# Designed miniproteins, single chains, continued (5): the designs that were tried, part 72

Each design is a single chain, and the fold is of that chain. pLDDT is the mean over its residues in the fold that is shown.

## One batch from the design tools (miniprotein)

Design m18494
Fold by ESMFold2-Fast:
Structure m18494 (fold): chain A 96 residues (1-96)
Amino acid sequence: APPRVGLLPVGESVERAREYAERMAADPSIDRVLVVELLKGDKEKSREAGKVAAEILEKAGIEVDTVRLEGAGMEDTLSENPRHREVAERAVAAAL
């Protein structure tokens, strides 16, 4: 079976990153998470959000990898956005 990997895109909101990380940490089917720092806009805030998410997940015993995508924002992760699949595929490729 493929490894149970969560994909967690994070933008500039530390609060939203915390909420999503806590939700993933509560899911017993997830043993690894790829945190995707979306660097469109304030890169320092996106990095802080990614760090907070990773710390929550690691505290829960989940393995965390972090990747950074330049020129991508949270709007590019929406299911109706034609870039949604491209951004997800690029994030997974960067972690390999």
Scores: mean pLDDT 75

Design m18495
Fold by ESMFold2-Fast:
Structure m18495 (fold): chain A 78 residues (1-78)
Amino acid sequence: MAEELRAKAEELEKRAEELRPKALAGDEKASMIYSYLMSASMYYQQGAVLAELGREEEAREKAAQADELKAKAEKIEA
């Protein structure tokens, strides 16, 4: 679980970084997607740390929050 959540965080951080030049150029949609992806990455990282500490229930809660933020980014992209 922890390794999986870290991998998801890294993937979203890479996707966000690809959007960063567009967001900085004033693209509002790119800025919103960037924000959601970075927030989701942060929650996946928090979930990974909690999983490593054996706090499985809290890790699942953080992963669920990250999944919701990722879904919001995907809706804006569509």
Scores: mean pLDDT 85

Design m18496
Fold by ESMFold2-Fast:
Structure m18496 (fold): chain A 81 residues (1-81)
Amino acid sequence: SSELEELREKAKTLDPERRKIVLALIDMAEEYEKQGLLEAAKILLETARKVIEAKSLEEAEKIANEGLRRALALVRQAQAA
């Protein structure tokens, strides 16, 4: 998707540690899209954008952890249905 490519290109402008976080979020979102978990994937892509805009690595990690928590809650809800 063009959105995934855009986020991967933006990740290249980041420090190595924040780049790893963004790429991990994108890879997880792509995997959830393949599984039909579209809302969880959407949260992870939104989270990746926020990590790119973060002012520090500490802020980026906090944003990533919150996004992952929200995505995992949706995955668990889908699995319980």
Scores: mean pLDDT 85

Design m18497
Fold by ESMFold2-Fast:
Structure m18497 (fold): chain A 82 residues (1-82)
Amino acid sequence: AMKERVDAAIKYAEQAKKVIDSGGDVDEALRLAGLAASTLPVEVQKRYTQKLAEAQKSDPETQRKLIKEVVDEILKEAERLK
């Protein structure tokens, strides 16, 4: 159901945000952000997965910034879908 996917997206996005905010492992944050994106409808997934792919190719500082941006966008989109 849509609500279940939205709830899962919020959960993974919040976990990714906590990892970034605590100075944790960037690869773990990227993995969690990817899971959050994948639980949303296919129509919005492309935008987030493309940004995460760019983060994967970037230096650690740019990775943190891009992951943070994607996570914030996912949280806003999930709130809209509630």
Scores: mean pLDDT 79

Design m18498
Fold by ESMFold2-Fast:
Parts: C-alpha cells; structure tokens; sequence
Structure m18498 (fold): chain A 66 residues (1-66)
C-alpha cells in the first residue's frame, strides 16, 4: 500500500496515482511486466520502471505493503 506507493513516487519520479496503481496491481497478484507497463505509461524509462517494479515486489515480500 500507501507507504510503498509514496516511496516509489519519490524515488522513481512516477506520479503518486501511477505508483498507487502499480502497488495495488502487485498486491493483487499482478505480474512484474504488468507493473512495468503502468510505470512506463506514466513516462518512466524501461530501466527505471523495471528497477521500480523489483523494489515494489521486494518491499511487499518484506511486509511493507498495505
């Protein structure tokens, strides 16, 4: 959730809305590729979007997503 979305927006330069949607999709069983696609539509490069998606899944695995 909210904490991961705010961290993602700050670190990647994504909009808070796109960050929230990316985190929601990851939390609900979405794939890394689907998360990358959301971030790329928000204007992030493929490299930044991939790194950001990895960060989301890592933080969710550590229990920071809610």
Amino acid sequence: GPLIAELLARESGASLEAAREAVRLAETGGSKDEVVEILRRDGLSEEVAERSAEGIFTLLAEGFGR
Scores: mean pLDDT 79

Design m18499
Fold by ESMFold2-Fast:
Structure m18499 (fold): chain A 120 residues (1-120)
Amino acid sequence: SLEDELKKLLNEAFTEMEKRLQEIVDEARKRGVPPEALERLKKIFDAVRNALTYVLNKDREKAKEYVKQIEDPELREEVLSLLDEIWKAIENKDLEGVKKALQRIVDLLVEHARRLVEEA
């Protein structure tokens, strides 16, 4: 079913997000990055993960509430835009579009996280 295919794509994205976050956190700890920076990083990934869980429930308002917890306005706007692309792809039954948008979200979070670590 479309729902089962979406669940698979979301689980793949969550697995990659968790792996990439852990790699960045481990590297940041070795470099002596302050705990406050690591907490902000984890909060951002958590907000996006929570937003994406509501994609399956089609609760767009709840998903957007989680994205609004992101303090960086540029990152927030980019994630909101990609979330809208995911919903449009779902409406068109475009699983490749969903997969591409999810990968862009992961890449965006990783780029932002690396920048945060470099600034600390």
Scores: mean pLDDT 85

Design m18500
Fold by ESMFold2-Fast:
Structure m18500 (fold): chain A 76 residues (1-76)
Amino acid sequence: SAGAEEARRAAELARRGDAEGAVREAARASAAAERFEAGAGAGVGAVGGAAGLAVGDRELAARGAARGAELGAEAA
């Protein structure tokens, strides 16, 4: 899934010390969560949030997690 792949790349870039690349991919993961089908959105939001935390961006992490939760709730 697109958003989950972006979040995974963000985490990998953060581990390698590429903070700029990590933030860009985490932002893509959050954006993808808005376009995902509801059933996948909660997982994408959680992974995007984790990626944001990995780069130290609490606001990005919170936005990713909140968006995923909203999409998951709509799917229920």
Scores: mean pLDDT 58

Design m18501
Fold by ESMFold2-Fast:
Structure m18501 (fold): chain A 78 residues (1-78)
Amino acid sequence: PVATAVVSGVFDSKEKAEKAYQAGIEAARAVPGVLDVFGKVVEQEDGTYLVSVAVRAPTEEIARKAAEAAKQAMNDAL
């Protein structure tokens, strides 16, 4: 009865990745009805940083809205 969605982005610096991570988590949490928000920042072998934000919600519609909000916020934070 719960839906999950994940969005990710790749950033060329730790500073950009950390800003994107914070913005994405905050945006996802702000969506009404979201149950949980999780995220991580992972340094990759090529020196880039993978930022992932995962959301859990009671419906796929809410999970999608939260994931889209997170992706938009991550893009806007740079």
Scores: mean pLDDT 83

Design m18502
Fold by ESMFold2-Fast:
Structure m18502 (fold): chain A 77 residues (1-77)
Amino acid sequence: MKAEKIGEKVKKAASKVTSDKVAEEAQKAVIEAAKKYGVSDSSTISEAAGKALAGKVSPSDLTSVSKTAGDAADEAS
C-alpha cells in the first residue's frame, strides 16, 4: 500500500538521526495520517512525522525527516 511505502521511507530517514523506537513511532504516525487523510495530503503527513519527533531530535533533523515524509507522500500520490 502507498501509506506503508511512505512509512518505510520515514522510518529509514528517522533511524539515521534517532532511536529505533522513535523511528517506529514516526513511521506509525505517518501511516495513520496517510490512511486517515489520504496519501495526497503531504502537509498533514509531514506534520505527523514532525509531531512524532518533536522534542526527540534536533530541529534540523526534524525538518529533514518531515520533508522526507512530505516528499514520499507526493511521490506516492
Scores: mean pLDDT 81

Design m18503
Fold by ESMFold2-Fast:
Structure m18503 (fold): chain A 93 residues (1-93)
Amino acid sequence: KKKEELEKLAKEGEEVIKNNKEVPQEKKEELVEALMLVKGEKEGRLEEAKLQLISSYLKAGKYEKAEELLKEMGWTKEEFEEKVKKYQEEAEK
C-alpha cells in the first residue's frame, strides 16, 4: 500500500538474498512479495508480478490475501487463471 514501505522491504529483501541471511519465514515471505512488486513496477511488468504474488499466496494457503489482491486488480478467479495460462504459454515460446 505505502510505496516507501514497499521499497524499503524490497531493498531489505535484496540484501538478505545477496548476503544469504537467515530470516523468519513470515519476514522472508514479506520481503519476497515487496521485491516482486517493486521489480514489476520498475520493469512495467506489474501485472505479471501480481499474478506471481497471487499464485504464491494460493500455494501458501493464504486465501484471504489472494482474494484481496484479486479484488484490487479487479480480477475474478477465472480471469486470474486465464491470465496465468497466457503468461505461461508466452514464456514457453
Scores: mean pLDDT 71

Design m18504
Fold by ESMFold2-Fast:
Structure m18504 (fold): chain A 78 residues (1-78)
Amino acid sequence: MHSPAVEEGMRLIQEGSRAANEGNLEKAIELFLKAIETINKEDKEEAVKTAKVVGQGYEAAGHTEVAKALFEKAKKIE
């Protein structure tokens, strides 16, 4: 299974998804970016992959600002 930092990051992704479902996209972006930072400390490849997967999901849902923030973060890590 993943490291503690990756596990914590995945929990933050779940919290971000909840915030987005409640209509708080600003909080969702903050939580997602914190999650990617947390994962990146132990697993850069997983952080980039997670940012791209979550970003693609939000782009498909029409939440372009959320997707853009995640894709931009992925580029900075890569």
Scores: mean pLDDT 84

Design m18505
Fold by ESMFold2-Fast:
Structure m18505 (fold): chain A 74 residues (1-74)
Amino acid sequence: SMMDRAQQLVQQGQQLLDQLRQLVDNNAPESQIGDVAVQLLDTVNQVEDTGLPEATQQASRLMDEAVRLLEARA
């Protein structure tokens, strides 16, 4: 179902966010951080495309956390 798909995408987004956090904490190269950030953004966009409110809200929270992680590096 679309709900199952949305939940899988949210789980993928959480895994990508966890990877992004590890890369930031380890001062990984900008290219690696950028690659994971782009993958996370793509995953969030896919969740938003489902139009499911709860999944979209979860995806928005993942994006907000990613932005905070990246801003803290500046």
Scores: mean pLDDT 87

Design m18506
Fold by ESMFold2-Fast:
Structure m18506 (fold): chain A 70 residues (1-70)
Amino acid sequence: MGKITSMDDFVDRMIEGLRANLERLQRELAELERQDAADPTAAIRERIARLRRLIAVNESQLKTLEEAKE
């Protein structure tokens, strides 16, 4: 394995931040999905769609950073 560098530290911090954001967004999504199950409305469905898009963007960024380390 290579020696840790400033770039690796930066990437690791970004990965940690993205994972923390994903956990928060997934938690919000789970709560909205519970609300949707109880009372499905267009407003709740739109919020779910928005969160899913944000999750997808964060997952894409996380994958790119993880692949960049290889």
Scores: mean pLDDT 79

Design m18507
Fold by ESMFold2-Fast:
Structure m18507 (fold): chain A 67 residues (1-67)
Amino acid sequence: AVEEALRAIRAGDVEAARRAITKLLGRLVKQGKTEEALELYQRAMEALAAGDHEAAIEAVRRMGEVL
């Protein structure tokens, strides 16, 4: 989950990164952490769209910390 997203971001595979981040969102929502998960998901997706891979990695790491 987290490792898959980090690998995809570092490889520049935006589609794989989006899929992995969406899986992380689903796991966090199942745990009842919906508000925090949505905030981090938004930040990760915006960073990917902007080509800011460092910001995307930071958001994904934060998602992993709250799992």
Scores: mean pLDDT 81

Design m18508
Fold by ESMFold2-Fast:
Structure m18508 (fold): chain A 86 residues (1-86)
Amino acid sequence: SMEEEKLKEFIEQVIQQIKNITATKTGPASPELIEELRRLISQLPEKYQEVKDAVLEALRAGVDDEGVRQLINLVESVLLRYRQLG
């Protein structure tokens, strides 16, 4: 459906943003910021599993505090879209 195509495109755009953050914000992050990000991604439904996986890969690769904050903002925007569109 058109809605499924839009969701797929949105997920692909989010994954690209995560990869860009990972590439540009390399470094160590505070445990408190990492814990907040992990708490947020645990709220993502199954249909956003690829987003969750991309964030976990970013954390494994190593992102700095600014990178984690950008990932937090990005995941919050995904959760907001999910809550608004069902």
Scores: mean pLDDT 87

Design m18509
Fold by ESMFold2-Fast:
Structure m18509 (fold): chain A 100 residues (1-100)
Amino acid sequence: SMRKEELIRRGRELLDRMRALYDEVMRVAKEGSPEEAERARERAGEEVAELGRELVETIRELKRLDREEAERLGIEGYQLLNAFELARPLAEEARKIIKE
């Protein structure tokens, strides 16, 4: 269905944005000062939490249409969300949706 394709595209776009934030935090951690690394992690965590709320809703809706694809997006989402302390509750929500 067009709705399934739309949800898959949205989920991938959200994950790509979260991945870019993760990669930037890792780059700053490698190349920057400890203070710069902590600030980058805090800012990225806030953005990932915002993206994670939309991802959780996307996975919840996608699961009704395509369980396997929802599980794939949810596993990747769980890993990225769990990397940021502020987003860990959303990682747990994603995990529950997949296992339910």
Scores: mean pLDDT 88

Design m18510
Fold by ESMFold2-Fast:
Structure m18510 (fold): chain A 94 residues (1-94)
Amino acid sequence: KILSLLEKGTEESILEGLGLFYDLYRDKKFPSQKVLQQTLQQVSSLLLKNKDKLSVESRHRIAFDLYSLALFFKNLGLEDIADILEKTALALRE
């Protein structure tokens, strides 16, 4: 569902998909860090593919949220997950 919403490529569907992703993360619904990392890689790819469908304001807000989440994971020692989020945030800001 999350990936399907991001693949649809409208600003509304992208924001909805990200909301669902954040809800799953908050509720600890990911079965493993590997699944979380794989999902983040797919989310990152789809966000960058559909970057032009997002307003500048939405891209900057998403980038800020992803960067903040990256800092959180970095503090937990999850550098691989943090790196994916940080690179995606930087790419969305350009």
Scores: mean pLDDT 77

Design m18511
Fold by ESMFold2-Fast:
Order: structure tokens, then sequence, then C-alpha cells
Structure m18511 (fold): chain A 65 residues (1-65)
């Protein structure tokens, strides 16, 4: 298995603090995977919604070294 992607979508208030919390959680997951000998990549996409919320997509890609 060469590559796996895990994707999670969250609806949150459009606040920098909330987005930063999500980023830190994803970064911790990346560090754990790297300790196991995998190459991990974290991608975060933010879409602002007209109702004042943000749709945040967190994508973690795991690749074997």
Amino acid sequence: MKKITIETELLVPASPEQIERIRKQAENAKKNLEKMGYKAKVEIRVELLPDGRARVTVKITIEKK
C-alpha cells in the first residue's frame, strides 16, 4: 500500500482560534504517524460560508517511505 488519505469535514464558527485548534490536532496526528516510520502530510482547506461559519476540510495523507 503506497498511499492512504483520511479526510474529515467540520462546520465551525469562522474564527482563527477554532481553525488553529483543528490545525494543531492534525499536526499531532502527523507526528504520531512519522514516529511509526511513515511520511505524513496535512492539508487544511477553509471555505467561508454566507452564514458566518467555516467549512474546514482536514486531509491527512500517509505514505510509506
Scores: mean pLDDT 78

Design m18512
Fold by ESMFold2-Fast:
Structure m18512 (fold): chain A 56 residues (1-56)
Amino acid sequence: VEEQLRIIAQAGSEETGLDPQELFEQLRQHYEQLAQKFGKEQVEALLQRDAELARA
């Protein structure tokens, strides 16, 4: 989970010019809210997919 968040934050930082640590914190809060709404297992699958897309 944390590794996937770092990958997405790094890719987002490169696209937006924002600080990767600030993006990491924002993304962590976003996925945490999604986990509260949709369940942890579904959000972990989404996070893995988003990290794969960010690497590509």
Scores: mean pLDDT 77

Design m18513
Fold by ESMFold2-Fast:
Structure m18513 (fold): chain A 94 residues (1-94)
Amino acid sequence: SREEIRKLANSSNIADVVQAAREALERKDWDLAAEIARKLINSSNLGAVAEGALIALELSKHEPERARELLEEAAKRYPDDELLKGLLEIFEKE
Protein backbone atom coordinates (compact mmCIF):
# COMPACT_ATOMS: atom_id res chain seq x y z
CA SER A 1 0.00 0.00 0.00
CA ARG A 2 1.02 3.66 -0.37
CA GLU A 3 1.18 4.00 3.43
CA GLU A 4 3.50 0.97 3.71
CA ILE A 5 5.76 2.51 1.03
CA ARG A 6 5.90 5.77 3.05
CA LYS A 7 6.77 3.82 6.21
CA LEU A 8 9.58 2.03 4.33
CA ALA A 9 10.81 5.40 2.97
CA ASN A 10 11.20 6.63 6.59
CA SER A 11 13.71 3.84 7.35
CA SER A 12 17.25 4.76 8.43
CA ASN A 13 18.46 2.01 6.06
CA ILE A 14 19.27 3.37 2.58
CA ALA A 15 18.36 0.05 0.90
CA ASP A 16 14.84 0.25 2.40
CA VAL A 17 14.41 3.84 1.14
CA VAL A 18 15.58 2.78 -2.35
CA GLN A 19 13.13 -0.16 -2.28
CA ALA A 20 10.32 2.26 -1.33
CA ALA A 21 11.17 4.45 -4.36
CA ARG A 22 11.18 1.37 -6.64
CA GLU A 23 7.74 0.32 -5.35
CA ALA A 24 6.41 3.85 -5.94
CA LEU A 25 7.70 3.71 -9.56
CA GLU A 26 6.12 0.25 -10.06
CA ARG A 27 2.77 1.67 -8.86
CA LYS A 28 3.21 4.67 -11.24
CA ASP A 29 2.97 7.00 -8.24
CA TRP A 30 5.33 9.61 -9.71
CA ASP A 31 4.71 12.10 -6.90
CA LEU A 32 5.74 9.59 -4.23
CA ALA A 33 8.74 8.38 -6.28
CA ALA A 34 9.96 11.99 -6.67
CA GLU A 35 9.43 12.66 -2.93
CA ILE A 36 11.54 9.62 -1.97
CA ALA A 37 14.23 10.40 -4.59
CA ARG A 38 14.52 13.93 -3.13
CA LYS A 39 14.97 12.43 0.36
CA LEU A 40 17.84 10.25 -0.95
CA ILE A 41 19.45 13.22 -2.76
CA ASN A 42 19.30 15.32 0.45
CA SER A 43 21.19 12.60 2.37
CA SER A 44 24.73 13.26 3.66
CA ASN A 45 25.71 9.85 2.18
CA LEU A 46 27.03 10.03 -1.41
CA GLY A 47 25.79 6.49 -2.08
CA ALA A 48 22.25 7.54 -1.14
CA VAL A 49 22.52 10.63 -3.38
CA ALA A 50 23.65 8.41 -6.29
CA GLU A 51 20.70 6.03 -5.70
CA GLY A 52 18.30 9.01 -5.65
CA ALA A 53 19.79 10.28 -8.92
CA LEU A 54 19.29 6.82 -10.52
CA ILE A 55 15.62 6.86 -9.40
CA ALA A 56 15.29 10.38 -10.86
CA LEU A 57 16.71 9.18 -14.19
CA GLU A 58 14.10 6.37 -14.27
CA LEU A 59 11.40 8.95 -13.38
CA SER A 60 12.54 11.09 -16.37
CA LYS A 61 10.60 8.75 -18.73
CA HIS A 62 7.36 10.07 -17.17
CA GLU A 63 8.21 13.36 -15.39
CA PRO A 64 11.16 14.94 -17.27
CA GLU A 65 11.06 18.40 -15.63
CA ARG A 66 10.87 16.98 -12.09
CA ALA A 67 13.68 14.53 -12.93
CA ARG A 68 15.83 17.42 -14.24
CA GLU A 69 15.40 19.31 -10.96
CA LEU A 70 16.41 16.24 -8.93
CA LEU A 71 19.45 15.42 -11.13
CA GLU A 72 20.66 19.04 -11.05
CA GLU A 73 20.25 19.14 -7.25
CA ALA A 74 22.31 15.93 -6.87
CA ALA A 75 25.10 17.19 -9.18
CA LYS A 76 25.17 20.54 -7.33
CA ARG A 77 25.69 18.81 -3.95
CA TYR A 78 28.71 16.85 -5.27
CA PRO A 79 30.01 18.86 -8.26
CA ASP A 80 33.16 16.71 -8.66
CA ASP A 81 31.33 13.36 -8.72
CA GLU A 82 31.74 11.77 -12.18
CA LEU A 83 28.71 9.46 -11.80
CA LEU A 84 26.30 12.29 -10.93
CA LYS A 85 27.65 14.42 -13.81
CA GLY A 86 27.27 11.43 -16.15
CA LEU A 87 23.66 10.80 -15.12
CA LEU A 88 22.73 14.44 -15.81
CA GLU A 89 24.47 14.23 -19.23
CA ILE A 90 22.52 11.04 -20.09
CA PHE A 91 19.29 12.86 -19.19
CA GLU A 92 20.19 15.91 -21.35
CA LYS A 93 20.91 13.68 -24.40
CA GLU A 94 17.59 11.82 -24.12
Scores: mean pLDDT 84

Design m18514
Fold by ESMFold2-Fast:
Structure m18514 (fold): chain A 104 residues (1-104)
Amino acid sequence: SVERVSKEEFKEKTLEEFEKVLELIENGLDEKAILEQLKEYAQKELKTTDNEKAKEYLQKAIETDDAALALQYYITALAIEHYGEEFGEELLKELEKIREEHLK
């Protein structure tokens, strides 16, 4: 995002969008198309970020074949880059909980 939002606004909007993507996957949206787009975004971010922890999560997003997991890692990397590792790791736990509830 070109504009910085608060941690609270980033978390709220990110969790809302994550749930929407999971709903699309559950309703038969082409997971491969989502995964390919996420890998492109992650690859672009990986080339521009100087944050080593964010790079680890971007690499995980590129390497996975699971669209929900790729989105989870991509969001976590952005959260770490913009708000720090502690916030990113807290958000990762929340994203994992949502994914476990939707993709059982």
Scores: mean pLDDT 81

Design m18515
Fold by ESMFold2-Fast:
Structure m18515 (fold): chain A 100 residues (1-100)
Amino acid sequence: SAERRKLILIQAELGTAVLALSVLSRYTENEKEKAEYEKLADQLQEYTNQITKALEAGDYDKAYEIVQQLIDWLQQQAKTSNPEISKLLKQLVENIQEIL
């Protein structure tokens, strides 16, 4: 279905963002910055896991509800993050909104 395809594409975008944050956390020399990347990667992975569970259950309405909560969370995080993280999170929101 079109709904299932959109959710799979959103999962791919989320997986890419988690990987990017994990790589950034490994290469930064700044302990505070490293902790921020790791925290965001973990929280983003939690949203990804919730979407996956809803998708596996065939509950597309629940999956889209979680996606909307994720967008709201990403927008809030972007406001309080450093410029590099803010840019990454804003791009992720744009990519998800283009799929929806």
Scores: mean pLDDT 87

Design m18516
Fold by ESMFold2-Fast:
Structure m18516 (fold): chain A 85 residues (1-85)
Amino acid sequence: MPYTSAEEAKKKGEEISKLTAELYELLGKHEEAKRMAKGATPEEVREALIEAGVPEREAVRAASDADLAIKTLREKIEELKKKLE
């Protein structure tokens, strides 16, 4: 595997873990947020999105695609932030 692709995948994984942790923080699940910040699996990302109100089909799709996961997590975080204002 080329260095560039491996490093990009690692950075995307770290971003997904950070965003999943932020999503759980916004849901008031602080202990789950701490766990996700250390590394979120695709299954845990799917569960976080479902907990945040993302439909199961969309959450499954997002968990299978790193770029879609980042996009969906960011959109849901922004939606929840607006709701908390």
Scores: mean pLDDT 79

Design m18517
Fold by ESMFold2-Fast:
Structure m18517 (fold): chain A 105 residues (1-105)
Amino acid sequence: DWREAVRAALAALPPEVRTELARAAGRYLGAVAGRAERLGNEELVAELRARVRAIAADTGAPLAEVEAAFEEGKERALAAPSEEALQEVIDEAAAALERAVAAAG
């Protein structure tokens, strides 16, 4: 089962590293959800929230912390004054997630 293999790989990482990965992923999904909300795509926002719950379960990170990261990312995207600023928020969240993945090894 590939899900079991992924969980085994994540379980080999320190809990703090798994939590940072989950929080970085949450912020990125939140930023994307903020764009979706600005466009009135409520179904995509709901799907991204469901993905946050799956990430918390797969990493063992506290759900409340991953949800807080998601809301933080979404609020930053919603506060963006232009489409260019919104893209920068999403790009910064993506870069932070890539750095967290690199730090995990």
Scores: mean pLDDT 84

Design m18518
Fold by ESMFold2-Fast:
Structure m18518 (fold): chain A 55 residues (1-55)
Amino acid sequence: AAAEVERLNAELRELQREGVRAHILQRDEAKVAELRARMAELEAQIRALGFEPRS
């Protein structure tokens, strides 16, 4: 549980960094939208486990 939540939060932070990079450097709106959707899914999984997502 706790270890899984830490893994999900780490993955979420990596996707957030990738999203910023894709937006600024690649200017790929479709990729940014896809990454945001994946981040929202990870945040929902963290909340479903009874925890808050960490920025």
Scores: mean pLDDT 73

Design m18519
Fold by ESMFold2-Fast:
Structure m18519 (fold): chain A 110 residues (1-110)
Amino acid sequence: MAELAEELIEAVINGDKEKVRELAEKLGLDPEKMEKSTPEEVIDMLAEQEGLDPEELRKMSDFERISLLFRKGAERLLAAMLAYYRHLEEQGDLEAGIAASFLRMALWVL
């Protein structure tokens, strides 16, 4: 499940619509909606599946959000966030690189 969520974000980033549809179906998400979604919108929908409010998560710092998800054992959402933050780090976002490091640690100990 966590691996599928990471692959879904990577497929969305790469614009691989066919792979997005296949992975969305496996994760219980709407494939047509996922094809048209940004990585951030996919993360919001995964949060909703975990019973979390995406608006409340957006009000948190990266550290607070990761800590909450770690305490809840939300491995799938943590993996999706890791894939997205790694992408942002590759685009030169140093703050995203710091968040990706915390996400890697959280997933390693879960």
Scores: mean pLDDT 83

Design m18520
Fold by ESMFold2-Fast:
Structure m18520 (fold): chain A 61 residues (1-61)
Amino acid sequence: SSEEDARRALEAARAATTAAEAGAALHQSKYVLEIADTEEARRLAEEAIEAAERALKQSGW
């Protein structure tokens, strides 16, 4: 489901420790947001985007 996809994207974003991992998580999170068909899936995808963007900034890349 789109909610499961969004939860996986959020988990990947939170686990990202490199710029490459954070960038991949950001791309996936944005894709999940586009296909999200529930409010919960959109909320989780937005959280994943924020987490991935924070990881990218912390990586300094």
Scores: mean pLDDT 83

Design m18521
Fold by ESMFold2-Fast:
Structure m18521 (fold): chain A 66 residues (1-66)
Amino acid sequence: MKKEKEEKAAELAAKRAEEETGLPARASVEDGKVTVEILDPPPEDIERALAAAEEGQKLGQELLEK
């Protein structure tokens, strides 16, 4: 079921981003695209947060494409 894959992809993406940054993350799937948002990263960690979000998005997207 497509919705089940979307939920798993979002969970995987958010979990990976949280593991990489230690910051709370939110993930969603919209039109087959996984989006991850790191919540309130410190200015010094914005670049790292963006990289972690991108990595999480790639993992979630890979799951959706399977």
Scores: mean pLDDT 77

Design m18522
Fold by ESMFold2-Fast:
Structure m18522 (fold): chain A 65 residues (1-65)
Amino acid sequence: MTIEDLVERAKELGVSREQREILVRLYETKGIEAALQLLENRRKKGYSAPGTEEELEEFRERLEK
């Protein structure tokens, strides 16, 4: 899976541009598994709106740790 594949999958799940930037950074710093885990959490919770504050905090938490 490439960064491009990750971005496309995130777009399909309604992830905002800001969240996708965090995902790419997470991929670069912590690897693909960390980024995929974040997308799996979004899928499981059934987030319908892109770029909620709750989702942004979840993304930041993963990036910071």
Scores: mean pLDDT 68

Design m18523
Fold by ESMFold2-Fast:
Structure m18523 (fold): chain A 88 residues (1-88)
Amino acid sequence: MEVLREAIEDLRKRAEELVKKAQQAESNGDTEKAEAYRRGADHYRRLAESLERVLQAIEEGKPVDEVLKDEDPVTQAILRALVEEARR
């Protein structure tokens, strides 16, 4: 599942980039921007973690839906779309 591994790496890179932007905004006294960037970083990290759980389930032969059931409906839809693309 190279596509899923690539997606996980991209999400983590986006999170790291947002953390750096948050640090810059904080250094400039822009607390609102810093908070917005941290929330964005947390969002991307959570998606990466969910995709890693999906990858593990696939490797163990478990249904992907068992991993996704604990996610919100929007996140479930996004993760299912990524898994479907990876299966092509």
Scores: mean pLDDT 78

Design m18524
Fold by ESMFold2-Fast:
Formats: C-alpha cells, sequence, structure tokens
Structure m18524 (fold): chain A 84 residues (1-84)
C-alpha cells in the first residue's frame, strides 16, 4: 500500500500519545472531564505495548498535558503503562 514501510513502533507511540492528549484536552474543554478521563484511560490500557515503545520524555509530556486538562487518572495510567 501507500503506507510508509519505515514506520517504527516509536513513531506509532508518538502518534498515539499525541492523539490521546488532544482528545482528552478537547473533551475536558467541552465539560466532559470525567468521561474523557475514563475513555483515555481505557485507550492507554488497550495500547500499553505501543506506549512502552515511546520515549520517557514523550510519555511525561503526554501525562503533563492530560493532568493540565484535569485527566489525572489517565495521566497516572500512561506513566504506569510506560513502566510495564
Amino acid sequence: GESVALSTPHTEAETLLAVLAHEGVRAAREGNTEEADEAVTQAIEKHKSLIQAASRELVEEAAAALRSAGLEKAAETVLKAAKE
């Protein structure tokens, strides 16, 4: 296909973390902080293997973004997933 064959697990993890942070912040701004926290936490748990491939700095950046949006459970879950 037209897919980039040189894509690495690290690149995929970066994309996932960026999407999760973006969606979490957006949902929190729409007043759905509790639902956003649960949804992002579930997505992190589902994609633990990809998150483990991410750099420490990217994981910490995503966790900080989630925390700033009030998604503290999701922030702690992403940090925990990266260590497992």
Scores: mean pLDDT 74

Design m18525
Fold by ESMFold2-Fast:
Structure m18525 (fold): chain A 94 residues (1-94)
Amino acid sequence: MMEELRREAREVEERARELLERIKKFIEEYEEKMTEEQKKELLLLYITAALTVAAAGALERIKDPELLRRDIESLREHIELLEEKLEELKKKVE
């Protein structure tokens, strides 16, 4: 159980880091085409993704399997919502 949860925690952390890098790349490529409102939305998305990476990194400190499972599930849902927001912003800017 714990070994499987530790693997899932690492996968969640990696997915969060990949999302943060995708947001950085999108900002670099499209910043000049963005409105001020779109820049604010992307800055908030970037900050939220960075906090999600920090939260995912903290999973290794959780020793209780039930708490670890709950936090993994919560972070997965949160990452999915952030990925959806990034795709919506791409459609508006591209």
Scores: mean pLDDT 83

Design m18526
Fold by ESMFold2-Fast:
Structure m18526 (fold): chain A 71 residues (1-71)
Amino acid sequence: SSRLDELARRIAEASRLAQQARDAGRTDEADQAERLVEEALRAYFDEGDWERAEALLDQAIALAEAAVRAA
């Protein structure tokens, strides 16, 4: 898969998990995960830094997933 396809897949996963966290009442964690996704998009599209974008998306996914489990 291309890097763009991989980015899109991780964004979709992070967004889905953030929405699940929000639905579970974990609003602060959902907001933080969404901010990490926004930072990842900036890192990739504005700076061309895929490694940073990937790390930020992985952080967003992990945070949102943990929030869903804690709810």
Scores: mean pLDDT 86

Design m18527
Fold by ESMFold2-Fast:
Structure m18527 (fold): chain A 75 residues (1-75)
Amino acid sequence: TAGAEMFALMAVQTAEEGLRAMEESEDVEEARYHLELAVQSLENAAAYSDPETGKRLRERMEEVRRRGEEIIERL
């Protein structure tokens, strides 16, 4: 439904905003906070999505975790 699609799109947007916030973070703890929020948003969206969309969101979640850890490693 349109609601489920909107929720998934908002979760992806939240994750991208979280990664940007991580790049602007002054310390590792602040960056980890943003990463956890981004990952949680995608996990919630995946749980309420159909199997195909859920799979795509879980793949995005793995990508976001990897990118987030790379940002933290550079801080």
Scores: mean pLDDT 82

Design m18528
Fold by ESMFold2-Fast:
Structure m18528 (fold): chain A 95 residues (1-95)
Amino acid sequence: MEELRRRGEEAGRRLAEAQRLALEGKLTEEEIEEVLREAREVMELGPEAAYAAALVFGRQQSELARELGLPTAKSDAEIEADARRVAEELRRLQE
């Protein structure tokens, strides 16, 4: 479980960084494909990794939105609820 969470957290950070670069217009088509591959790999690792990735991604995206003055910034509780929903959906798909 600890290893899966760590892998998910790493993926979440990389996905958030890719989103930041996309907002700056610096992300290429090839880099977008790499981000999509990473997302698929995290889903393949299971719900614990997906939860960790969604949690880290959501927190970093909310921080970026806050820095840019965007109304899309979410609270930690909202980010955690979103991550929980992602993990639960993945568990259902594996039944």
Scores: mean pLDDT 76

